# Designed miniproteins, single chains, continued (4): the designs that were tried, part 93

Each design is a single chain, and the fold is of that chain. pLDDT is the mean over its residues in the fold that is shown.

## One batch from the design tools (miniprotein)

Design m15439
Fold by ESMFold2-Fast:
Structure m15439 (fold): chain A 73 residues (1-73)
Amino acid sequence: MEEELRELARRLGEAAGWSEEEIEEAERAAAEGLRLGASEEEIRRALRDATVLELMKRGLSEEEARERAEEVL
């Protein structure tokens, strides 16, 4: 589960065009969330929401950003 969430964070970050440092931080945040008792669903939602916001900052509409994030999930 932790490895799967780290892999998901990496795939979403790569799709959003995040830097390697940003991807590594997202992987650490996902792992830390699990250690603090967050559910897999909560972590997946947080990763998706962060990806959507980053894509919107890069010029995608909210709908386009959501569709792009869902393709990776």
Scores: mean pLDDT 78

Design m15440
Fold by ESMFold2-Fast:
Structure m15440 (fold): chain A 109 residues (1-109)
Amino acid sequence: SVRAAAGVTEGADPAHVLLAALGREAPDPATSDALTDAAAIGQAVGDAPPEELVRLAERAAIEAAEAAYGEKAEVSGRYQVSEHEALASAAASEEARALIRAALERVRA
């Protein structure tokens, strides 16, 4: 919900882009949190092609991590964007794979 403030989510929120691509209507703050909630994304992903879901989830997770850490990461004197890019990429890949696996089980793929 913190990043789902009105105005920002409409054009630049990767979570909303992912949900729209999956055929969902206008997302709300709870739905935008789906990128961090694998179960919620698994529910939404049923009709999405696996490769497209992975690409969108990875992109969204990387951008979300960059936005969150890019703005506040100087607390430690260094924001080290590359560290967060690597962590976000790894987390997004693992998360996306788990979501695809769960979604395929539900639709009996």
Scores: mean pLDDT 43

Design m15441
Fold by ESMFold2-Fast:
Structure m15441 (fold): chain A 64 residues (1-64)
Amino acid sequence: MEELKKEYNELLREAQEAFRRGDFERGNELLKKAFELSEQLEISPEEVAREVGRILRAIGESLD
């Protein structure tokens, strides 16, 4: 379980990195994998949405 949570967080980080580079295809694929892991980890949809929101906000801030 802990290992899967780490993988989930890593996928979110990689998605953020991909979007920051303008690689929307890669970022979207990584988010889909994170959603699949969230189902196995029984992470709430609200928590997943919050993380996605953080990624989108961070992308805007990273253009600093």
Scores: mean pLDDT 74

Design m15442
Fold by ESMFold2-Fast:
Structure m15442 (fold): chain A 93 residues (1-93)
Amino acid sequence: MKRYEVDLRVSKIDKDSKTTLVYEGRFEVEAENEDELVQAIVDAVEKALGPLDSPPAIIVLARDPQTGEIHITLMLTINGETYIVSATVREVP
């Protein structure tokens, strides 16, 4: 397993399609693959905002070739509200 630092930003989409930042966090996680990274991000969001109504939609999952950073963008539904999650993930030695 590799250790990763995750910088997390969660924004709510309102009825007018405007976004409001509702949560920011930083945490470390151990993961073997990208599915485990996504699950760790989901777990962190659920701890802060409550359980998801449905499985997350993965909008972006990409590694920056210059920095090695992994960029993950998810769309989540929690209690009938839509949220966009942006995470920057860095491998820790």
Scores: mean pLDDT 84

Design m15443
Fold by ESMFold2-Fast:
Structure m15443 (fold): chain A 89 residues (1-89)
Amino acid sequence: AKENLEKALELLKKAKEAAEKGDIEKAKELLIEAADLLEATGTFEGEVLASLLYMVVGIINASEKIDKEELVKILEILIKNVEKLIEEL
């Protein structure tokens, strides 16, 4: 369980780096991979975080204009939440 959370955290950090570089498609791919790992934890908190990541991907897919700076801020919040969840395990 904890290993999946740590891998998801690493993917979220890479997604943030991709977003900072303006590579929104790469950030989206990494978010999907992180969401899949969070869902695979079978925890309530992991399921909630996975749902939030899938929502962010949905917003990216639906939006012709996603602001890079706003995406980075969203990813920072998600990274912080996953880090807190890991600390509690």
Scores: mean pLDDT 80

Design m15444
Fold by ESMFold2-Fast:
Structure m15444 (fold): chain A 78 residues (1-78)
Amino acid sequence: SLVDKAIQYAAEALKEAQDKADRTAALHVGSAATYLKNGDKETAREELDKAREYLSQVKNEKAKKFIEEAIKHLEEAL
């Protein structure tokens, strides 16, 4: 499913994370995916907005690409 792919991409982003901003963005997108999987669309949207906010501070290119893929899959699922 799109949500399961987003969870996988969030986990890959966390593995590539180098600093606090990388980890924070990855954790928020992972949280968004988990809330959406559990049917909480409202909290998923709030966590997704936080992931987007922190994405601007992500310096690691691989982490950024995985976070962007997770966001894309979650937007498609919402």
Scores: mean pLDDT 86

Design m15445
Fold by ESMFold2-Fast:
Structure m15445 (fold): chain A 66 residues (1-66)
Amino acid sequence: MPRLTVEATARDPEVAERAGRELQELIDRLQAEGASLEEVLREFIRRAEELLARGLVDDVVVDIAP
């Protein structure tokens, strides 16, 4: 299974770590439930855009490894 790793960047490092952890937990939960890579990425993007729109994070990156 491809491994997805999330990194979030924010003015407050603690907020960045929390946001990154929440997004990682979302990905891990969806993958454990048997969601496809496309479904996982779609939900991740939706949640990341929500965090960005609220100004909670400055950037969110997902790394995809085999």
Scores: mean pLDDT 81

Design m15446
Fold by ESMFold2-Fast:
Structure m15446 (fold): chain A 64 residues (1-64)
Amino acid sequence: MEAERYTELGEELIRARVDLAEAAKYYAKALELDPNNERARENLKRLFELGLVPAELRPLVESL
């Protein structure tokens, strides 16, 4: 499923410790496709707490 695949791509970037802003974008896209995706929601919130979410995605995170 598309939402699941975008969540997986974000998790791969997090595990590799590369391009955390791109990981945030993949989680945001997963939530756009499936707003109830707990994995994407929690991972995006963690990135926000660390200050790693791009400014354009902050309103989305604040609504979670």
Scores: mean pLDDT 75

Design m15447
Fold by ESMFold2-Fast:
Structure m15447 (fold): chain A 68 residues (1-68)
Amino acid sequence: SLSEQLQQLNAELQADPEFEARLVGDDTLVARAKPGSELKLIGLVLRLMGDPRFEAELVGDELIARAR
């Protein structure tokens, strides 16, 4: 199941003091930047968009990522 890749990403982002992350269902990761880290969130979205393992988009202030 591709959800393990999202679980690993979620754990990495939860360990990062600049981000808050959660899993929604078994297929979607939602993350947001803590105040002052918004540009780093945009950078993360762009990196994940280039990663063939993930589909990623920025919706308002939230990163939405799914495993491919």
Scores: mean pLDDT 82

Design m15448
Fold by ESMFold2-Fast:
Structure m15448 (fold): chain A 64 residues (1-64)
Amino acid sequence: EAIAAYRRAIELDPNFALAHVQLARALLAANRGDEAVQELGEALRLDPNNADARALLAELAAAA
């Protein structure tokens, strides 16, 4: 599954912000929004200017 593949990518390179964003997208598709928010937070910790992570967090906040 996509979630397992992205988690493996993060194990190989924990600083790969894009892998955290992709994991968050996969978690959202699985209706696991709380875990997706945690992964987006980690992506922004690694790359505060990551436009994809910022956009996804803004969409989740607007949906609340």
Scores: mean pLDDT 79

Design m15449
Fold by ESMFold2-Fast:
Structure m15449 (fold): chain A 98 residues (1-98)
Amino acid sequence: MKKVSKEELDKEVEFALYLIGGYIAMKYGDYETAIKWFEKALEIATGKDRADVLTDLGEAYMKLGEYDKAIQYYKEALKVDPSNERAKKGLKEAEEKK
């Protein structure tokens, strides 16, 4: 198993806190604040986590009615993880709304 450094552990905790901040903001309808938290998460996210955060950004832009930006983020999520079902569904919905 891989050794986890303190720096890697600190980044994992920071990532989780950014996601929690974004999800709380989404729950309370503060989509602009959710985007800021997800953008911070995106700076440190890699692989599947990066695809999930790009999908979360797409969903936040969908809530703001910014369908072109939502489409961009869903497409970027699918470039990172082509199997991301949330991104596939979000892309279809966003394209139907533009």
Scores: mean pLDDT 85

Design m15450
Fold by ESMFold2-Fast:
Structure m15450 (fold): chain A 58 residues (1-58)
Amino acid sequence: HHMEEMRREYERYAKELVEKHIENLKKLGASEETKNVIAKRFEAAGYPYEYVEKIKKA
């Protein structure tokens, strides 16, 4: 279960990063195009689909 523990810690940090990006996108009033570009970058970095969708919906 050590790999599972490391995975959960990584997921926690990833979630915090996604939430910060969403807050920044909302503050800047980012366009849907900008949100989609950022979401694709998170997807390419291996982030789960749910986080990618949250960025798109920011």
Scores: mean pLDDT 75

Design m15451
Fold by ESMFold2-Fast:
Structure m15451 (fold): chain A 62 residues (1-62)
Amino acid sequence: GDREEAERLLEEAARAAKEGRFEEAIRLGQKSLDLARKAGDAGLETRARAVVFDSRRALEEQ
């Protein structure tokens, strides 16, 4: 369902960010955020938002 897909995308986004692939992390994190919102999972939404914001900040510094 949307929650399980959001969790999977968030794991991929976090991995991409750890590897310095910030553009990919933003893309995956945005997809996770949209699905987390549809699922009503506030915890996943917060985590996905954090990955997107942190990755955007890191990309600005490259």
Scores: mean pLDDT 87

Design m15452
Fold by ESMFold2-Fast:
Structure m15452 (fold): chain A 68 residues (1-68)
Amino acid sequence: MLTPEQREAVEAIKEKLKALADDLLAAGVPEEEVREIAYRAAYHVLTNVLGLPEEVARKLAEEIVEEL
């Protein structure tokens, strides 16, 4: 399971990505492209900033994008 610090960071990332997704959609970016951008951003932060294993990061990134 994620540590409390990692869980807090994931929630913060989710909120920031939701705001980004809303802004991109309002600017007329296609939903499919927005989801791809959000997935790449989430995965990169989860792996390279938080140091989560690739398998865990993929699952979380998919869950974050699905909830956008």
Scores: mean pLDDT 82

Design m15453
Fold by ESMFold2-Fast:
Order: sequence, then structure tokens, then C-alpha cells
Structure m15453 (fold): chain A 110 residues (1-110)
Amino acid sequence: MKKELEELKNEAQGQLNLASYYLNQKKYEEAIKYAEEAIELLDKIDPNSADLAEAYVVLAEALLKLGKYEEAIKYAQKSIDIAKKIPDKERSEELIKRAKKVIEEAKKKL
């Protein structure tokens, strides 16, 4: 049971790391794929986690780069909603800052 949860958390972290890696490589479609896979796992195992908020902001940043502005705003807002509940205030503030930047840039393009 603990080994199974640890394996799922490791898989989710792996997917999130790949999403961030592909975002940095400007491979936005791949970043979206891995972010969505991380979100599916993290929403089931830890729905108020910093990792889930980060997965949503990575997804939003990749969507912004592909010109999907309305979707980028939607997922950036989800990241903010989760990040507000995170006990780590430094990580919470950084995730909220990244998500707000996505919303501001997307709104300028609409």
C-alpha cells in the first residue's frame, strides 16, 4: 500500500519534471501532454499539492505559447486556486506569480 502510493507519487513527479523540461525546450505540445498526465495522477492522489498547482501553471504556460489564450487563463486560475492552499508560502507565491503572468499575457492577446 505505501509502496504503491510512493510509486504513483514518483510517476506524477516524473511526468511533471518532463512537462517542465519540454516547456523549457519550447516543445509545447509535449509539455501539455506530460502536464495533463501529471494533473490526472496528482488530482487523484494529492488534489491540494504544490505539484498539482505547478502542473496546472506549466500547462497554462504551454497553452499560452500555442496561442490557446482562453484555456491558458482557465488552467492558470486553477493553479492559483490550489496554490492559495499550499502551506509553503514561498512556493505558493512563486506559483501564483507565474499563473498571474499567464493570465495578464493571455488577456492582452484577446
Scores: mean pLDDT 88

Design m15454
Fold by ESMFold2-Fast:
Structure m15454 (fold): chain A 60 residues (1-60)
Amino acid sequence: SEIEKLEKEIKELLEKMEELSKQYDEAVAAGNEEEAKKLREELLKLIGEAIRKIGELIDA
C-alpha cells in the first residue's frame, strides 16, 4: 500500500538523519567546521525530504 511504502521511506530517512546527526556532533566536537557545514547541509536536505514524505502520509 502507499501508506506502507511511505512509512518505510520515512523510517529509512530518520535512520540516515540519526547517523548524520551523530557525525555532525563528532565534527563539531573535533572543531572541524568544514565537515560540520557539509553534514548540516545533508541533514537539512534529508529533513526537507522527510517533511515532504510525512505530508504525503497525512494526505494518504
Scores: mean pLDDT 85

Design m15455
Fold by ESMFold2-Fast:
Structure m15455 (fold): chain A 71 residues (1-71)
Amino acid sequence: SLAEEYLELGEKNPNEFARRATEILVKAKEAGLDKETLEEMEEALRKAAEGDPEARKKLAELVAELEKKLK
């Protein structure tokens, strides 16, 4: 699944994962997605950056969902 691919990227290259997650967040803001969804992703991104593995998994799921909605 796309979420598993993002999780694998986060384990293998956390800086690249953070960059891609940030790009998806910017595109989601430009597309006019709900403020609540955007805030949830920003919180997951922050916690994942602090080294929380559960937040990293949550972020991977959110990135995959947002990418699907943006298409």
Scores: mean pLDDT 81

Design m15456
Fold by ESMFold2-Fast:
Structure m15456 (fold): chain A 92 residues (1-92)
Amino acid sequence: MLAKEAGEEALKGGVLALKYAPKEVIPLAIAGALLGIGAIFEAEKGIVSEEEAGRTAKAAGEVALEAAKKGGAPEEAIEEAEKGIELGKEAA
């Protein structure tokens, strides 16, 4: 449960970061969003353990957070990315 929620929050952060991203930050924002989708898929399909999916979600949130900060995204993007990191840590 937590790994999926973490992936969803990281995905939201990545998508919001992408909306505000200058060209140089777009690949980083896309990477965060795609990793978030990956964490959701891992958790839903049981391909890996909850702990492993949580680690993927944490990584997704960290990438989304970096993209949000570099792109000057609103506070909401930063908060969603950080929530993805914290929930991912709890799942791992």
Scores: mean pLDDT 83

Design m15457
Fold by ESMFold2-Fast:
Structure m15457 (fold): chain A 60 residues (1-60)
Amino acid sequence: SEIEKLKEELEKVEKEIEELNKQLEEAVAKGDLEREMELGAKILSLVVKKVVLEKEIKKL
């Protein structure tokens, strides 16, 4: 069903955010500013996607 596919995508996005946050913590610890900015942008993009998926699930 469509709701099952959206929930699976949401879980995948949440796991990706968690992994990228761990990488961001490592980049911050190393003082890698370029990587911090890159990872921050990717996390923001995924957070937006998560919000969209949550809204789509709520409509079903």
Scores: mean pLDDT 87

Design m15458
Fold by ESMFold2-Fast:
Structure m15458 (fold): chain A 65 residues (1-65)
Amino acid sequence: MIKEVAFALWAVGLGLEAGATVKVKLENGEIVVTLSDGSPEAIAAMKEEIERRAKELGLKVTVRE
């Protein structure tokens, strides 16, 4: 399984559950996640969870707001 694709689908699902917009792009082997349209608290919580999961999977991830 391609870990990057699985991670991207998970992150989009997280955004749907939180009522926020999540955009995921692959740039030069790095995953870029852009978060918008959520409360500041929801965005902060999602960023923390995304960064934690990325660390667990050994993926290079950048989170933008």
Scores: mean pLDDT 80

Design m15459
Fold by ESMFold2-Fast:
Structure m15459 (fold): chain A 69 residues (1-69)
Amino acid sequence: SMAEARRAQDEADAARLRKGLENAKTLYDSKVAEAEKQDPELAKKVKEFYDKQIKTLENGAAALERAAA
């Protein structure tokens, strides 16, 4: 069934995105911590940028998870 094949693909893509998201969060937290040591005001802007990127990835994963359900 095309529907079953699509659900399996969307589930696999969602899992891959979720793993990428966890890795991205770890990397971004590290980058924010480095920025805070240099310039706390810059670190706020860096954090806001990364928070927006993380939200975009979370929305993408959630959309694929809904399609798989």
Scores: mean pLDDT 81

Design m15460
Fold by ESMFold2-Fast:
Order: structure tokens, then sequence, then C-alpha cells
Structure m15460 (fold): chain A 72 residues (1-72)
């Protein structure tokens, strides 16, 4: 794999981890869990579609920011 491909996979992995942690932290709030799941899924699709590792990193950071807002 190229360095760019590896960096995109790292960004995707970081987002997957952040999403999972947020879901577990909010497991008693089904509406928050649903919102976090949808946001994480959409952001992962956007990372996969990203042309560059830099674009993927920005998508990942913005998604984590939004997930944190939902989680308070």
Amino acid sequence: PSKEEIEKEIDAALLRMATSVAILANKDDPEKVKEIEELGRKALEEIEAAETAEEAREIMLEAIRKINEISE
C-alpha cells in the first residue's frame, strides 16, 4: 500500500475507534447512539471517497468534533 493509502486507513481506524467509544459512553441514550452511528457511518463513507490522505484527515477530525458535541 502507498503511504497515502496507509494514512487514510489510519484516519478511518481512528474514526471507527472514536465512534465505538462514543456509542459505549452513550449506551443508555438510544437517540444519541443512533445519531453517533449515522454520523460515523457517513463520515467513513466520505473518507473512503476522499482523493487524498489530507482530505480524509479533515473529514475524520470534523466527524470526531461532531460526535463529541452529541456526547457533550
Scores: mean pLDDT 84

Design m15461
Fold by ESMFold2-Fast:
Structure m15461 (fold): chain A 62 residues (1-62)
Amino acid sequence: GAAEEEAARKAKELAEKLGAKLKAAYPDAKVTLEQLSDYVYKLTVETPEQTLELVVDGRYFL
């Protein structure tokens, strides 16, 4: 329904904004955005020393 479409849109926007901020914060890192479901995205930050994974859930707004 409309609420589900809104949550999915917000999840994508949040993931994109976080990806951009991570690239700014870690300029030597490779940041990859992956969609796991309509509401859930995974951001992978690869640095020379380690790999960090962050999960974004758009349902956080609801």
Scores: mean pLDDT 75

Design m15462
Fold by ESMFold2-Fast:
Structure m15462 (fold): chain A 56 residues (1-56)
Amino acid sequence: LSEEEKEYIIKVIEDKLKQGVSPEKLRKILLENSDLSEEEIDELIKEALKKVGKEF
């Protein structure tokens, strides 16, 4: 996964989290709609959660 592609996916996850989509639901969606491994998806979600600070 390229750095640019990783940043893009993290941004999308951030936006979905801000819309009220749960991390668990996002994990399921990414597993169903991407060729990424569970480990890669978990890392991307963790990065997005860190960036949104679990607030607002």
Scores: mean pLDDT 77

Design m15463
Fold by ESMFold2-Fast:
Structure m15463 (fold): chain A 114 residues (1-114)
Amino acid sequence: SPLAEEAVELARELARLAAELSREAAAAGDDELAAQAAELSVALRALLPAIAAATDEEALRRAIEALREAVRHVEEALRALRAGDLAAARAHLLRAAEAAGEAAVAISAAQAAQ
């Protein structure tokens, strides 16, 4: 499915950005932010097979919207971290994790309904 392919690409990009945030947070001495970003990256990689297998177009569209929001928030977290604003970086990572969770719920609920 073209929608499943787009969702997989977004989830992979989000996992890559979260891993980048984890490395840069660790280098900045924020081990808690580094651990939270690493956990998000692992959770997204674990979700990839379910996204790839998804056939519900409405669930995929919701997941794509949520994953796009999560990508924006991780990018803002990286900018905040690089500027030395650890509080803003943590706030944006929390928003990214919430949006990624919405994508996971949309995919899981649609698969359970099939």
Scores: mean pLDDT 90

Design m15464
Fold by ESMFold2-Fast:
Structure m15464 (fold): chain A 69 residues (1-69)
Amino acid sequence: SEIEKAKEELEKVRSEFQEKTKPLIDKINEAVKAGDKEAVQKAIKELSKVMREYHQKIDELKKKIKEAE
């Protein structure tokens, strides 16, 4: 069903989001601890890009699931 497909895609996208964001969050924390402002800014920029892309994708999938219910 369309709902099943959308739920499977949502879980996959969530897993990919976690996989992509975790190392960037870790980099931010390490850079903050080290006082490396340039590394913090670079990691935040990368994280923001990933968050923007995946937030939009997740919202679209959630909308499809809600509309099919």
Scores: mean pLDDT 82

Design m15465
Fold by ESMFold2-Fast:
Order: sequence, then C-alpha cells, then structure tokens
Structure m15465 (fold): chain A 66 residues (1-66)
Amino acid sequence: SAMDLLLEAVELGKQGKVEEAVELATEALRQGVSPLEVSRLIIQAVASGDYKAAEALNKALLEVYG
C-alpha cells in the first residue's frame, strides 16, 4: 500500500539511505498519502533524532508540492 511505502521510506531514512527514502516517500505521496501524514512523521523523526529520515521526507514533500 502507499502507507507501506511511506513507512519503508522512514526506515531507509533512519539507515541513512536518504536517496532511496526520498524515492519511496515521493511514490507514496503520488499514490495518495496525505502530506499532513508525512509532516507528522517528520516531526516524530526530528523528536527521535532521526534527522536523515526527516531530511528524506522533507525532500519528498518538496519534490511533489514545491
């Protein structure tokens, strides 16, 4: 599902695989995941110190809506 792609993107971002995470998060957004859901996950990632995951999710938002 689109949500499964987004959750995989978060996990890849936590592993420092930023480019792969951006690709999956961008695809999730194009498949209809809410940008508000992505923003919520960015806030959670920053709070947890997962800055590479937050970076990847923010880049995906800019790719689709920037």
Scores: mean pLDDT 91

Design m15466
Fold by ESMFold2-Fast:
Structure m15466 (fold): chain A 68 residues (1-68)
Amino acid sequence: SAEEDLKEIEKELSKDPRIKVERVGDKKLIITTTLSVEEQIGLALRLIGDYPNLSVSIEGNVITVEGK
């Protein structure tokens, strides 16, 4: 389910001190990074590939992941 996938992403990414994860309800994560633009795009593409049931968008240094 999207909710369980978001919990898994939050748990994994929260281990990296360059990444701050904020949960907004049970359907959305706001991921703020200090990663390079290249690393941030790479992360977003991995999330799209690993979680096809989730919507992933990037704006500046923020990645938003949301259940479809």
Scores: mean pLDDT 85

Design m15467
Fold by ESMFold2-Fast:
Structure m15467 (fold): chain A 55 residues (1-55)
Amino acid sequence: GEAEAERAREAARLAREALRAGDSQKFGHYGRLAGEAAVRGGDEEARRWAREAGA
């Protein structure tokens, strides 16, 4: 749903910021959160953001 898509989008944004900062721990953490949100949301936008977060 929209809430899961928003969570996936926010997690993907934070994952990309962590990647640019060289923080592999945060990148992995936020990538995982984006993937979980995409699974629960079941919508294409959530899945797109999960893919961009490396999930």
Scores: mean pLDDT 72

Design m15468
Fold by ESMFold2-Fast:
Structure m15468 (fold): chain A 73 residues (1-73)
Amino acid sequence: SLEELKKKLEELEKKIEELQEKAEELDKKLKELLAKKAPKEEIREVLFEIAGVTMEIMGLFVEKKVLEKEIEA
């Protein structure tokens, strides 16, 4: 139903917001590691985490766009 699609959209928007906050914290951590000249392995680990979160956010934005089109008729 349209109501179920709208509820899914709200849940998607909340998930995107939570992941964006996580991405900001990871970016802050990356900047701190770079400033401290941390071992390459530690920097690489945070970069992989950022990549994973970024891909998940992109996937959710695609789902959001599809849901918005379904809601708009």
Scores: mean pLDDT 86

Design m15469
Fold by ESMFold2-Fast:
Structure m15469 (fold): chain A 63 residues (1-63)
Amino acid sequence: MKGDIVQAVEDIPKLTPLFLELKKGDKVLVLKEVNENFLLVQNLKTGEIGYVPKSKLEKVGSV
């Protein structure tokens, strides 16, 4: 998953300061697999880095 471009399948709220808020269809670059439940990603529109739930994302490409 590192280097994958993934897309939010639904709106994702910012639960803590370490998490990203994403809207359905937002694309992010996977920087690191943290564990089975969470990825560290960069939002490709805003440049913000944070954690997101893996279950709410689908792969759409890679770099």
Scores: mean pLDDT 80

Design m15470
Fold by ESMFold2-Fast:
Structure m15470 (fold): chain A 74 residues (1-74)
Amino acid sequence: EIVDKKIEEYEKEAKRALERGDRKQAATNYSKMAEYALYKGDFEKAKEYARKALELDPNNVNAKGILNTIDILE
């Protein structure tokens, strides 16, 4: 419940950042969504959010770390 609310919060922030043209801030919010999805054990959503973050900012260290973590666990 709390984790789902956090994902929704970061999703709203990501959408607002994209509306402003702030791709790096949007990437940061998607990387946070990926962290919470990983915490839930939802590897599919975690990969989706992390890849979206990297599409917006290829240098996003957090998103790279999440994808590497999932790759090791698979």
Scores: mean pLDDT 83

Design m15471
Fold by ESMFold2-Fast:
Structure m15471 (fold): chain A 66 residues (1-66)
Amino acid sequence: MSQDGILLRSLGVGQEALIANDKAAAKQAATDTVTRLSAEAGLSPAQTQQLKAQVLAAVDTMAANV
């Protein structure tokens, strides 16, 4: 799985959690998904942290627009 693939799947998990109106749970679910998929893909800790930062920013943006 590519970094873009991990980002998209993690954003999907975050969006599902936001539908439940729980932004903290959405951020947690999205970052947990990034951690799991990054480990499976063999990404470095630095790459994993970068993807987590991107996902958290995207979840905040989605939450602000609802």
Scores: mean pLDDT 74

Design m15472
Fold by ESMFold2-Fast:
Structure m15472 (fold): chain A 76 residues (1-76)
Amino acid sequence: SAEAKKLAEGLRKAVEEARALAPTITDPRERAALEAALPLVEEAAEAAAAGDLEKALALLAEVQALLRAVDAERLA
């Protein structure tokens, strides 16, 4: 579907941009979260490319959970 293709293209671009920014991240927790999130975003892009939007969205939910966990640790 057109939606699945657009999601896959957007996620691949996001991974490329995130990898370019990774060397500038000095906070070890933020770097660890990015390193954990990037494989999930890549898997979500592959799922979207295959037309599996349910799997792609589930993987993106895991990415959002990782980002929320980093924020919670910073506030604690």
Scores: mean pLDDT 79

Design m15473
Fold by ESMFold2-Fast:
Structure m15473 (fold): chain A 61 residues (1-61)
Amino acid sequence: GPAIEKLAESLGVSPEKVVESLKEIAKLEGDGRRIALELLAKEAGVSVELVEKALEEALKL
């Protein structure tokens, strides 16, 4: 979806790799998941909201 594609472009990786990474992060609970999403947003130079939308898109796959 659009958020996965934008996140992949910002990270310089494939959309498939982003989906795999987000599904791994989705297995984390509580603070671990939140911290992982925040770190990914910082590395990509995007908002946490975009990473959360990408996670929602990945979980629909």
Scores: mean pLDDT 83

Design m15474
Fold by ESMFold2-Fast:
Structure m15474 (fold): chain A 70 residues (1-70)
Amino acid sequence: MKRLEEIKKKFEEGLLEYREKIKENPVSAPSEEAAKERLREVAKKLGGLSEEEIEELFKKLLEEEKKLEE
């Protein structure tokens, strides 16, 4: 649980940073896909999670966002 919570927090922080960079300089900011790839690498290293576990985590986070919208 703790590792997943920490990775989730880092993922959210990374997305926030990505959004800030887009606002600061949209031309030089990385694409959303590139930002997600970087976050995936960080989550993989930070938590020692497999790629499958990271994919599942991202899926859950996206589902949570959709639930808030519904």
Scores: mean pLDDT 61

Design m15475
Fold by ESMFold2-Fast:
Structure m15475 (fold): chain A 59 residues (1-59)
Amino acid sequence: DQEALDNISKAATAIREGNDEEAAEYAKKVRDLGYTSSAKVLARLAEQAGLPKAAEAAR
């Protein structure tokens, strides 16, 4: 699904840039689309980057 891939890419970019609010928005969309495995990866990346909102949104 292209929508899921686009949101995963945007979430990963926001995590890399340290933008917790943007990362949380896109990670939540990945979770809401049902891509649980991808959301779990995003949650771990956000935790490692020190982004608590993104980590919670992806969980």
Scores: mean pLDDT 84

Design m15476
Fold by ESMFold2-Fast:
Structure m15476 (fold): chain A 90 residues (1-90)
Amino acid sequence: MELPSEEELIARVERLARDLAEKMGLTQEEIDRVVQKVRELVREMLKAETDEEFDAIYEKALKETPERFKPIVEAVYHAVRAYLERRRAA
């Protein structure tokens, strides 16, 4: 199965993370690091086979993320969850 929706999801989430980080006043290097971590988080979440595993990945990410960046992690969670629900409905 081709995964154009997965690539689109990753690109959309990277764009959202970049926009949020830029609005937080981060440097370009910090923005690039945030985008890289978000990309890795999305890929890890997409490998989750159960809702419990998916939620555990999200909770771990929240605990390891500084308070100011938690909205980015929440946005990633919402986007990936919606994508997985759509895939299961198909």
Scores: mean pLDDT 78

